Designed miniproteins, single chains, continued (5). Designs and how they scored, part 18

Each design is a single chain, and the fold is of that chain. pLDDT is the mean over its residues in the fold that is shown.

## One batch from the design tools (miniprotein)

Design m16599
Fold by ESMFold2-Fast:
Structure m16599 (fold): chain A 97 residues (1-97)
Amino acid sequence: SEKEELIALVEELKEKYPEFSELPDPKKYPDWLKKISAPIDLSTILKRIEAGEITSKEEFLDEIQVMFLNVAFYFDKDSPLYKAAKEMLEEVLKELA
């Protein structure tokens, strides 16, 4: 089912991109929640899929795009986290095609 496919994809992304599994460390990035109006992480996306709040590939891609835009707003293009978030978005686009 699509729900099982999305759960499997998020679990794979959490293993491949562990830096996006949870919100950024507040000790390292104390202003993240002050600057980011729509915080999201892979664990929250997984819970929303399990709860039936994300039911399509399109809704899932929207959440991944929000996560990328949050990272792109906070970090410069040369940062490792920006590059990792871009790679994750490109991987998701490939998997959903």
Scores: mean pLDDT 88

Design m16600
Fold by ESMFold2-Fast:
Structure m16600 (fold): chain A 95 residues (1-95)
Amino acid sequence: SMAEQEEQLRRGREELRAAGHPEVSIDALIEAERILLEARDRASLERAIELLRRALSADPRSPLVARNLATLEQQLEGASAEEARARFQALLAAA
C-alpha cells in the first residue's frame, strides 16, 4: 500500500541519517527509491538516474550514491537492449 511504502521510505531516510550520509545524498536516494517503487520502466529509471547523478555532482564522495547510480545504469542498459530486440523482431515480422 502507499502508506506502507511511505513508512518504508521514512525509515530508510532515518537509517541513512543515522549512518552519517549528507542530506543531498539522502534526498536523492529516497526520491529515486520512491520513483522506482511506483514503476521500474525506462522513464522511471532515467528519472532516478538523473537524480542520483545530480546528487553525486554535489557530493562526489558518496560511495552509496555512486553504487546505486551504477546499478540503475546497468538496469537501463538492459531495458534499452530489450527495446532494440523488440524493434528488430517487429522488422522481421513485417518483412
Scores: mean pLDDT 81

Design m16601
Fold by ESMFold2-Fast:
Structure m16601 (fold): chain A 81 residues (1-81)
Amino acid sequence: SKEEELKKRIEELKTERDKLVSRINDLQAALPTLSPEEQAAALEEMHRLSDKVREINIEIAKLQAELTGDEKLKEIVERMK
């Protein structure tokens, strides 16, 4: 069903998000041990990963709104853009 397909896609996106968050956490934990040049590179990577996490969260919210028929959630997602 469409509902099962939406749920599967949401779970796939959550898995992808969790991997990105784990990478951000690893980079953040490493920051105090890095040279200034390595810190700059790590911060740029963390910024890119954070942007991807934001995009995934918007997509998850959009799919959840479709799954529930929640017009209020659709409005919230639109404001997040």
Scores: mean pLDDT 86

Design m16602
Fold by ESMFold2-Fast:
Structure m16602 (fold): chain A 78 residues (1-78)
Amino acid sequence: MSEEERRRLDKEIAIALVEMARGLLISSTKNEKARKKVEELADKAIREIEQSDLSPEEVFERANKAIKEMIELAEKEE
């Protein structure tokens, strides 16, 4: 696998993780304001991952940071 193919695959996996977290949090959160913020944060993270020239480690670090922030938003907006 080339470096380009590897980076593409890692981005796809990272985006899938963010999307999965978004779906789970939206399904469990009854607060409309919190749901909207989670969606906005996920969209921003996905866009940044897609458009960035990040290393595999940085891509997963960015995804993990976004997931953590989404969880904190869902918990705090109650």
Scores: mean pLDDT 80

Design m16603
Fold by ESMFold2-Fast:
Structure m16603 (fold): chain A 59 residues (1-59)
Amino acid sequence: GPARQAGIEAGKEAADKGYGAGRASTLFYQKALELGFSPQEAADAGLYGAIEALRRGAK
C-alpha cells in the first residue's frame, strides 16, 4: 500500500545518505505519520524502510 511504498522509497534515500537502519526506521515512522498514515501503517513503513536500507547496504 502507499505507506509501504513511502517506507521503501525512504529506505532507498537512507542508504544513499548512509543512515543506520535503526535510526532510519524511526525517521521513516515519523515521515509516514507526517504524510497522514495511521500509527500501524507508519510502523509498517518504518520496518519496510529499514529492511530496504539494509538490503541496499545501509548499516
Scores: mean pLDDT 74

Design m16604
Fold by ESMFold2-Fast:
Structure m16604 (fold): chain A 69 residues (1-69)
Amino acid sequence: SPLLEKLTLETIEYLKKALENSKDRDEFLQQVNRWVSRQVEQGVPHEDLSLALRRATEELREEIEKKFG
């Protein structure tokens, strides 16, 4: 879905900035939770949001591991 692809790219960009701006894992997770809450408030289907998050975290797996262990 073009909408899911767009959501995935936006999620990747948000998580990249969250990684850059977070001092620790807890702060990073708080930023992820803020992103999720905003998408739910905007009416994004839970199925699409979960898929976008899974794809985004897979894309950023090595960067997350490198920063937080």
Scores: mean pLDDT 85

Design m16605
Fold by ESMFold2-Fast:
Structure m16605 (fold): chain A 68 residues (1-68)
Amino acid sequence: SEKEKLLKGMENAIETLKKEKAPEELIKAVEDHLEKFKKSDIKTKEEIEKFENEFLTLYTRGLHAAAS
């Protein structure tokens, strides 16, 4: 499912950020977003897409910080 795919994507992203030694605050931001996604009453594909877009923003920020 799209929800399971996004969950796995977020988990993999957290592992990548840790491996790349991203700032702990930015890793925590993705972890907190994953927990919010797990606890959220997700009823539509549009809600999944919103979580995915927010996740991609956080993940990109983490990667840029790790590269800097």
Scores: mean pLDDT 84

Design m16606
Fold by ESMFold2-Fast:
Structure m16606 (fold): chain A 105 residues (1-105)
Amino acid sequence: EEALQRIRELLSGLPPEVRDFALAEAEKTLNYIKKSLSDEEYQKVSELLVQAMELVAEAARAGPEKYDEAKKKIIELTKKGMQEVPGAPAAGGTALRILDRILAA
């Protein structure tokens, strides 16, 4: 899966437990949307998930003080996605859960 591979690369350098959690959450979301949406909608939502995960990875590198900014950006990205494709909340929600897990580590 191209999207899952891109997410794996973005999570490079995180502790194994956090990375495993994040990859499992991303894969679960991608599997859910793949069976629920058309191929075109799946491509749009998977791209949205990758973009949200880029924001998560950026915050993880920058440190905890950037987490609130990243959270706001992910929420904004999700709101824009909701206007274009069903399943955008699943992508945004997944990224926010992963960001919260990184903060807790």
Scores: mean pLDDT 85

Design m16607
Fold by ESMFold2-Fast:
Structure m16607 (fold): chain A 60 residues (1-60)
Amino acid sequence: GDEAILRQALESSDSTVLAKVDSALRYFNIPYGTREDKYQSALQLPQDKRERLIQLIQAA
């Protein structure tokens, strides 16, 4: 589900993947902070925006 995809992306050790994830988070105006803060903020997005965020992360 969305939670597993978000968690795995935010915990990635690949700097290219992390840069693309951070770009996607900035697109949705997710605040800067810890991985947990980013994760919690992403989960609080409306369903349509969260689905779009997941699509952008998977395209990375």
Scores: mean pLDDT 75

Design m16608
Fold by ESMFold2-Fast:
Structure m16608 (fold): chain A 80 residues (1-80)
Amino acid sequence: VVEEAAEKLRKYALEIGGHMREALENPEKADEHLKRMEEAYENAQKVADEAIEKVPEAAETFRRALDAIRALYEGGKAAL
């Protein structure tokens, strides 16, 4: 559960970064990429919430991981 959740969170962080890059390369599609970043962040929140429910002992670790992903999303959103 922990390893699977960690891999999914990593995947969503990479998706957010990828869409940030695409938005910078194609500004005319920035809104589309911002929507995809938001979807990836929402999926990351869901993964973290489910992992915390199943492994409460790791809650602080998952919350910190989600905070890092949130910072990436908010930073990208502010830059676009």
Scores: mean pLDDT 82

Design m16609
Fold by ESMFold2-Fast:
Structure m16609 (fold): chain A 99 residues (1-99)
Amino acid sequence: IFRIEIAYRKPRPEIKKIQKLVRNVFPNAKIITRQVDETELAPDILIALVFYDEDLELIGYIAIYKDKTFEIYSFKKNPELKQLASLLQKEFNLKLKST
């Protein structure tokens, strides 16, 4: 993973904590954080982490929802992405999103 984008809605309570967890798993990745408007994320998503490789191809994402659920999707197998999802789940007391 080369680049990680962290997109979030107001309020901005825990972004620094998320950045620390991301940096612990991906010490060499470029981390970009930005506040998004209502058009850029589905209305129930509070925070989205989007992961890119060295060619800027999408590897996967982690979405954290307002109801304290999360989803993870990986287009390419990456064990560190699963590790980060586990750390986020533990840190923020999240549950895997059911259909």
Scores: mean pLDDT 73

Design m16610
Fold by ESMFold2-Fast:
Structure m16610 (fold): chain A 96 residues (1-96)
Amino acid sequence: SDIELALKVLELLIEAVKALLKGDIEKARELIKKAKEILKEAKELPKEVLEAIEEVIRLIEEAIELIEQGDPKAVSLAIAAALRAIGLQLDLELAR
């Protein structure tokens, strides 16, 4: 099921945020890469779900760039990404 793949992607993205908050940028990058690989297999996801997942990925990647620049806004973007991912995970579980 493409919904099961989307849920797995969201779980990996939440773990990526947890890694970033612990200062493990390398692990966060690896988890994002794995999430993107799995997302490529989900060919029949609704456009709105795909765009929501892509926005979460964008926020995490922007947070990584800001951490590397020493910008304190990185923490707020990482938290925003986690909240969006958790909300989408809940919506998809209810639609299952």
Scores: mean pLDDT 86

Design m16611
Fold by ESMFold2-Fast:
Structure m16611 (fold): chain A 94 residues (1-94)
Amino acid sequence: MRILVVHPKPEALADALREEGAEVQTASSVEEALETAEKFKPDVIITFGLSTEERRILRKFANENKIPLVDLRYDYYIPSVKGAVTFVVKGLQT
């Protein structure tokens, strides 16, 4: 699975997802996320506590490109890296 993680400090979640066998790219801003998604073509975009406006921009892009968008703090309230990895890799794939 190809995952794009969008957060100012994405590396802890990105590294945990890579350990579960995912191909992961990171972006620290919405602008970087849009550029990375065009090149990387992710299967899912994961955000972690973005602003309402940033979520709106990414959700529009994701919907137009038929890519699932998951906000771990807003949509699922997942406060831990372990919970996020379990939900994304094992929950969303099933």
Scores: mean pLDDT 72

Design m16612
Fold by ESMFold2-Fast:
Structure m16612 (fold): chain A 68 residues (1-68)
Amino acid sequence: SSLQKKIDFLQHSIANIDDQIALLEQKKQQLAQKGDLDGTKQYQESIDSLRRQRDIQQQQLAKLQAQL
């Protein structure tokens, strides 16, 4: 159904965001160990943006699942 396709899409999107956050956290940690404050700040801003997107998609997913 169209509803199931939207749920599947959001689940895939959330999983992709989680993978991106994990990668950026790893890169941020590597730069922090080298004392690269500008690089760590850039990655933190990207992580914060992805976490906000994830929260929005989780709320959308919950609403769609309630329609099943």
Scores: mean pLDDT 91

Design m16613
Fold by ESMFold2-Fast:
Structure m16613 (fold): chain A 78 residues (1-78)
Amino acid sequence: MDLEKLKEEKRRKIEELMREMEEALLAMYRTIVSEEEAEKYKPKIEEQAKKAEEEFIEEAEREIEEKVREELEKLLEE
């Protein structure tokens, strides 16, 4: 069992979702405000997306480690 592979796959999925969310938020913002205002807030939206991505990755890695620990404990007990 490759723990690093599982973490990598989960991380990749989270990164893809966050990227899609970032693009959706930028597109939505451009429809609400002028393009100039959207450009002004683009870095802030990117920063928020990066922060959420980092938090989701940390949570996902923790969940994977916890599940693997449980499975290993079951195997090692018997």
Scores: mean pLDDT 73

Design m16614
Fold by ESMFold2-Fast:
Structure m16614 (fold): chain A 60 residues (1-60)
Amino acid sequence: MMAARERRREEAGRAMASRAKNPEARQQLLTGVPEGLALIERGVQAVAEGRTEEVIARAR
């Protein structure tokens, strides 16, 4: 039995299904390549400084 692992897989599957259902999310994934990299860099810096709020606000 792998309850915790099964839950994570199920949640990941649901997230993918939801994104597939939303064409808007699909389009953002396709066109957000450079933004994704910039977001990661900002996220790392924000976490290091304790400003995780900035990352969360942008992810909304």
Scores: mean pLDDT 56

Design m16615
Fold by ESMFold2-Fast:
Structure m16615 (fold): chain A 85 residues (1-85)
Amino acid sequence: MSEEEKLEKVLKLLEEAIEAIKKGDYETAIKLLKEIGEILKEYVSEELREKIKPKLEEILKLLEEKNELEAIKVLKEISDILNSG
């Protein structure tokens, strides 16, 4: 799978995670975030990983705190980073 195909997959998983959070399906959201993290770990640059990894960890903490609005905001920030890269 190409880098471009991996980026497209990550963007789709981010949208699915936002939808899962909006539905209160935190198990699905957490699963999707872990899948995003594994794809990024294997297939994106070190610089991009350093920007995104802390934000993924922040989202997991926000979901544990049930702060859905802030979690969605951070997910959108990750999408913006990936689309601007």
Scores: mean pLDDT 79

Design m16616
Fold by ESMFold2-Fast:
Order: sequence, then structure tokens, then C-alpha cells
Structure m16616 (fold): chain A 94 residues (1-94)
Amino acid sequence: MEEEKRKIEEMERDARERLASIPAQLEAFLKRLKEKPPDEEEKQRAKEALEKLDKVVEEAMKEMEKRGLPPIVVEAMKALAEAQRELLEKALEL
């Protein structure tokens, strides 16, 4: 069981590290948006991505569940998707 525990802990660690980097990534993205605002094509793509985000997240979560991944990994994926949604919404506000 140590082997399975290590794999789970590695996945959790990777997920938490990615999750912990979200605030810095959000700030960096907002800074980029201020320096180079999205054009109409980029805004259209962001709007389409935002509309499809829930579908993509649902498919990803189902795939993770099929593979028997820990709930913490699924939760981290959902949190990352919510952060992505916030980025897309802020891009559309410009």
C-alpha cells in the first residue's frame, strides 16, 4: 500500500502546487491584458471558451472518475477550471 499511497500523494502534491500558483498566474495574466488588451477575435474565442468550459470540465471530471483518481485531484481540477473561467471573464471586461 505504500506504493499506492506515494502515487496518490504525488498527484495531490502536483495538484496543490498548480492550485497554489493560480493567484500569481491570475495577476500575470491581468498584467498582460492591461499591456496588450484582447482584440475582437481573441474576445470572441474567450467567449466561446467560457461557454464551453462547463462541458470540458464535466468531461474531464468523468474521465478522472473512470480512472479512479482521488477526490482531491478532481477538486483541484474544478478549482483550476473556476480560475480559468475568472480569467476569461476578466478578458471579456476589457
Scores: mean pLDDT 71

Design m16617
Fold by ESMFold2-Fast:
Structure m16617 (fold): chain A 61 residues (1-61)
Amino acid sequence: EIDKLAEEIQKLFQENPEVTVDELQEWLAEEVEYVYKNNEVDIEKSQLIIAKKLIEKLKEK
C-alpha cells in the first residue's frame, strides 16, 4: 500500500508541478489533523483516503 501511495503522489507531482510545497503542506496538515482526531482510524487506510482527496483537489483546477 505504501508503494502504491508513493507512486500516486509522484504521478500527481509530475502532472501538477505548479502546486507549491507550502500549499501542499498546509492542505496535508489539515487533512492529517482531521484523521488523527479519530483514534480508531487505520493509518494505511487514512493515507489512501488523503491521497484520493489530493487527486480530487488537483482535478478541481
Scores: mean pLDDT 62

Design m16618
Fold by ESMFold2-Fast:
Structure m16618 (fold): chain A 61 residues (1-61)
Amino acid sequence: EEELRRKAREIMEETERELLRKHILEGVTYTPEEGRAIIIAKLKEELGLSEEEARRLLEES
């Protein structure tokens, strides 16, 4: 459980840094909704979570 939460946090932070990097260096703009969707997709892909589980994990942070 704690290992899963740590991994999820790392994925969220890495994804947020990538989105920020793209915004600053490449001028790509994401809405909060688009950014959240990307993080959810990454959590599903990397951790094998359902969409609802990924959303709940993100929202409870």
Scores: mean pLDDT 76

Design m16619
Fold by ESMFold2-Fast:
Structure m16619 (fold): chain A 100 residues (1-100)
Amino acid sequence: SDEKVLADGFLAEILAQFGLPQVLTEQELLDAFLKALDKDGDGVVTREELKDFLKSLYPNYEITDEDVEAAMKQLDVNRDGVITREELLAYVRKFSKILP
């Protein structure tokens, strides 16, 4: 589906951008995501940190609040403005069902 292809594309682009190996454990992938997204080191990813991350991936694009909202929905986050380690782990586990 288009939504799955987009989600797979985002993850692949993140892995390529940070030079990460394609074969990672769930824990290593989670740690890589947190390192990339948790800019202030508080153990949660805020909407603003996600927006900054998206701007770093797409510097020639005007990242809007709607783009951030779409990314938040892909991470299956409740619309409270923060992404916890547990929510990221749930997303990583959801993605692992796509990989054999």
Scores: mean pLDDT 62

Design m16620
Fold by ESMFold2-Fast:
Structure m16620 (fold): chain A 100 residues (1-100)
Amino acid sequence: MPDPLEVKEAMARMMASVLNDPELRKVVDEAISTGDEKDVTAAIYALQSAILLSKENPSKDDIQKAIELAQKSIELSTLPSVKELAQKLLEEGQRKLKEL
């Protein structure tokens, strides 16, 4: 029976590695260090948002989904680092949506 928190921690680390961004890795490591499933889940939502926005040509649906994920991350997170990352992703998503 895998521990749901351990699975989420592994997913967050893998996603941050795929994005190849040291700031994202730092935010993920900070979230994992809390041992709080909510902070780890908020970090995962922010990483999912970043992945959608990192596409060469994200669709309107990709951008809208990224905005929703960033908002969920802000609402769920207690960590300033996660909130700051999610806020930047929300602003980037809103900018890209206006450019379509």
Scores: mean pLDDT 82

Design m16621
Fold by ESMFold2-Fast:
Structure m16621 (fold): chain A 87 residues (1-87)
Amino acid sequence: SMMEEILKKLSEIGREALEEMEKKNIPKELQDLFKKALLLALSYVEQGDFEGALEVLEEAIEKLKDNPEAKEIMEKTKKKVEEILKE
């Protein structure tokens, strides 16, 4: 289904972002925050609430503001998610 393809692509984007965070030695607490935000965003996408999903990711960017590398990874992740959801 279209939804299964979207969820698969978003899960892959999230996995790649988490791997980048680990390679850059981002603190585990921030990785866990990132992972929780991605899981919540996926839940919103499954419900058809694409705006809610993007809002969750935007809130996570604000929470990561004190770590510039983690913030950049989340901003790039949000842009990739937006591209998938607009296809």
Scores: mean pLDDT 85

Design m16622
Fold by ESMFold2-Fast:
Structure m16622 (fold): chain A 95 residues (1-95)
Amino acid sequence: SEAKEMLREIVILGASATLLVHAARLYLKDGDIEKAEELAKRAEELVREMREKLKELKEKFPDLPESILEMLEHQLRVLEALVEEVRAEIEKAKA
């Protein structure tokens, strides 16, 4: 179903963004600030896409179980916080 395909896309975006945040932190520890910034920017782009896809999912499929939507919204908030955290770490490393 279209709803299942959109759910799959949102989950993949979230997983990919998480991986990019962890990769950014690894490069930051190695002193590669430029690559850490590139990876953090890519994570920000995926989080933005995840937010838009989640909005579309809610609009197109209002009858979806609330528990699924709440779980995805929680994951999005956690990812947004992780991206802000790694951004702060990058700015600290530049100082």
Scores: mean pLDDT 89

Design m16623
Fold by ESMFold2-Fast:
Structure m16623 (fold): chain A 74 residues (1-74)
Amino acid sequence: SSPTLVVVHSEALPETKAALESLGFKVVHQTDTTLHAIAEAPSVEEGLKLAEQASKIPGVTSVSVFDKETGAFV
């Protein structure tokens, strides 16, 4: 498994979901109003770059980068 996890919280907009999936995110939870998506990254640096790209998508409300090696958020 990849050492870094990027976690996105967003509005459940079809265009937001499509944009996240285009970046390689997998939707793990969805309601009528919200969705959670995750992506794995091979490094913290690549995770932070992916988080920056995700944060620019309209409808994204939060982005977090988790370092699985240290067990801490970056």
Scores: mean pLDDT 87

Design m16624
Fold by ESMFold2-Fast:
Structure m16624 (fold): chain A 81 residues (1-81)
Amino acid sequence: PLGVLNVETTIDAHDDAKKAALDSIGKTASEAVKNLSAVPGVTSISQFGPLPIRDDDVVVGVSESVGPKGGLISLIVQLAP
């Protein structure tokens, strides 16, 4: 089964807002990894940019909006066979 979790943080152009948004995204990603690691059958979790999805992968997306552009951090979760 393929699952997707999306989290988005929008930030202003100010450095302080950017730092707060990055901290928020990092905290949310860490929480998601912690929760997914507790699921039976999960063998590994990797965080990286977009790539081809395998049928047995679970993709967790964390996004950041900086002004109008935005960004995306993806987590891939491997399930036991």
Scores: mean pLDDT 48

Design m16625
Fold by ESMFold2-Fast:
Structure m16625 (fold): chain A 80 residues (1-80)
Amino acid sequence: MTPFQELVRGLVEMVDGVVAEMRERGLPQSQIDAMEALRAQLQQAYDQQAPKAEVQALIDQAVALLAEAFPGFHLEVTLE
């Protein structure tokens, strides 16, 4: 794997953990469904070796969903 592909795989694993925590905390099903859909898109990007720009867009979407699910949460990830 390239270092970039390994990073994308790690992001998929991180989202799986977030979804599990959202379920345990009883967050709205709509927010859980949105995160699971994003997880599927990240997995597809990993399998297709998608460009950095596409992966960055998915990361930005994940950050937005996390901020909505957990008010006051701040995370910045930028791919170089």
Scores: mean pLDDT 73

Design m16626
Fold by ESMFold2-Fast:
Structure m16626 (fold): chain A 64 residues (1-64)
Amino acid sequence: SVEDTIRKTVEELSKGLSPEQQKELEDIASFMLKRLRERGYSDEEIVERVTRALTLLSNDLKAR
């Protein structure tokens, strides 16, 4: 499912992050998934957009 794919992406990108930073990734992922579904994006588009955003956020958090 989309949820399972996003959950695995969050788990992978959370490696090396603090628990607080991990929660930030989870919260953003949940928010984006809900909003993109409400806007009628396909499952493939949701996965691509959420993965891209989470990757950028993970890199930013690791640089802090």
Scores: mean pLDDT 85

Design m16627
Fold by ESMFold2-Fast:
Structure m16627 (fold): chain A 100 residues (1-100)
Amino acid sequence: MELSKEEIIEIVKEALRIMEEQKEIIGDSIVKATAEEVIEKIKEFVKKAVEAGVLSEEEAKEIEELLEKTRDYPAAKILAAFYLVLLGVLKAEEAVEFVS
């Protein structure tokens, strides 16, 4: 079954809500990735993807701008915004607003 853009957005929104509500209960069972570590991994991925011809220079720049705008956000929100842009569901500006 193919998920629509709206269905993907609703799934991500619900997942973020559940994580916020259960933050204290499941926190000890979750490997804490810092926002900084997530940003570093995304930057490395983007660099390799551009070198491999999988991402354009314009797409890479859009993702880098997203990372700058979300640098103070929780790691989960940074990842959600990144995947929404990577999958073409939202543009960088829309993804930043969505996770804000």
Scores: mean pLDDT 70

Design m16628
Fold by ESMFold2-Fast:
Structure m16628 (fold): chain A 89 residues (1-89)
Amino acid sequence: MKEVAVAEVPGGKVEVTVETEGNKVTITIKAEGTAAAVEAALKKLQPFFEPYAGWKLVDYKVEKLEIEDENDPNAKIELEVVLTLEKVE
C-alpha cells in the first residue's frame, strides 16, 4: 500500500510518501523552503504520522540535505529522508 500527502505553505512545501508492507513501513519525507515553513508544513501532516508513532525506527537514510546558510534561520533548506519503521507486537 502506498499513500502520499502534501502540505504547502507560504515559503515551503513538504511531501510525505508512506509505503506499508506487512509489519514494515517506509516513510519518505521531501521538504523544501525555509526552516519555519517546513516545520509549519510538517505540523499539518502530523495526523498522517500518528498511526506510526509507536513503531520502532530500524533504519534511516538522508538522501539529500542542502542548507543555504546554517547560521540564518530564514535560509532555504532542501531535505529528503527515508525512514524504515517496524511494528512491535
Scores: mean pLDDT 78

Design m16629
Fold by ESMFold2-Fast:
Structure m16629 (fold): chain A 89 residues (1-89)
Amino acid sequence: PSGEKEKRKKLILEAIESSNYLSKLSQDLKLKLAEEIVDFSEEHNLNEADLLEIVKKVLSELEENPVAENEIVPRVNEILVEIQKELES
């Protein structure tokens, strides 16, 4: 595994742990969310600053519009699709 990918996952996990809502999720779900966001950042060749802005937007949307735990991963993917559309506009 690349050191860069692991560093990005750690950064995202730290952001999740700092959230009052998301810090209460299962560890497996937190890791799944971090992986989805890292994979999105790699697919779009985002730098670390852009990654942080996307993380903040995803976390904000989840905190403002909370969903059931089994719907969180699909919701994150939906949010990432919306972010992609904004980046392409």
Scores: mean pLDDT 78

Design m16630
Fold by ESMFold2-Fast:
Structure m16630 (fold): chain A 91 residues (1-91)
Amino acid sequence: LKLLPVVTTGNLVTVTVEVTMEQDSWVSVSFYVDGKLVKSEAGQFQAGEVFKATVTENNARKFVVKVVVQSSATGQVLERFEATLEAKLVP
């Protein structure tokens, strides 16, 4: 799992999460801005696949990204990730 560098363009803030599957997995990614869920994506992926989830928000101050990766074979949680990001907007 990889959190890509935050990209800012004026007042637009883009956050991207990249998840590379080591085995067949179900992945859920949720993006929160100021405690509100703004985007959620989930899917089934095969070993070796890469899942990218992206959110772009205007004038966003604080993002929370939550990722859960579960085995497709067993349902066992393989990875759980949570990150809090603060956007630095430059005029």
Scores: mean pLDDT 75

Design m16631
Fold by ESMFold2-Fast:
Structure m16631 (fold): chain A 112 residues (1-112)
Amino acid sequence: NSEEEERKRRLVESLRRMGEGLIRIGEIEGNPLLVELGETLLKLVEAAENKDREEVIRLLKKIRELTKQANLPNNIELQAAALAIAYGMEDVLDELEFSEVQKEAARRIALS
């Protein structure tokens, strides 16, 4: 499905740019939480591409913890969850106890 593959590609590119950007900002500001968050996003892309469900669960949980520690909005976690949906791992959101509203938001991102 060319439309599905194109959406997946755009989401991968968006998350890679976000991860790389967070690493750069974290290094410039001396903020190790932003560096670790960016590195975790890049690892999540790799795990999703490999369809490593257990690694995706671990990395999504880590993203949630890091975003809370850094006092960042949940949009990063929702975009990360959208990647899991795009790779056929929507059930991971149930493992991580995402609310129905959060799941709907992540699905909308995955379909954009």
Scores: mean pLDDT 89

Design m16632
Fold by ESMFold2-Fast:
Structure m16632 (fold): chain A 83 residues (1-83)
Amino acid sequence: MSVSEFWNSSSRRAIEVTLNLVVEAAKEGNYLFAVGFLQSFIKELESITEEQAELIRKMLEEIRDYVPQSVLDKVEEHIDKIV
């Protein structure tokens, strides 16, 4: 499933569960999974709601000490353009 398909067809709960898996992976030191997921967001996500943007920003805040700031900045810049 593409990121766009997931976001368009998934409930808020399913999105929250998926974002929480990214948070846990980052905290456990699985940086390749976390960074890969964030880069897929930047590449594939073309439009989101303000509610979805809030969920992503909450995830970014929770992982900010575990993932390179340059990756976090790119995700935030992309979110600001597509909200």
Scores: mean pLDDT 75

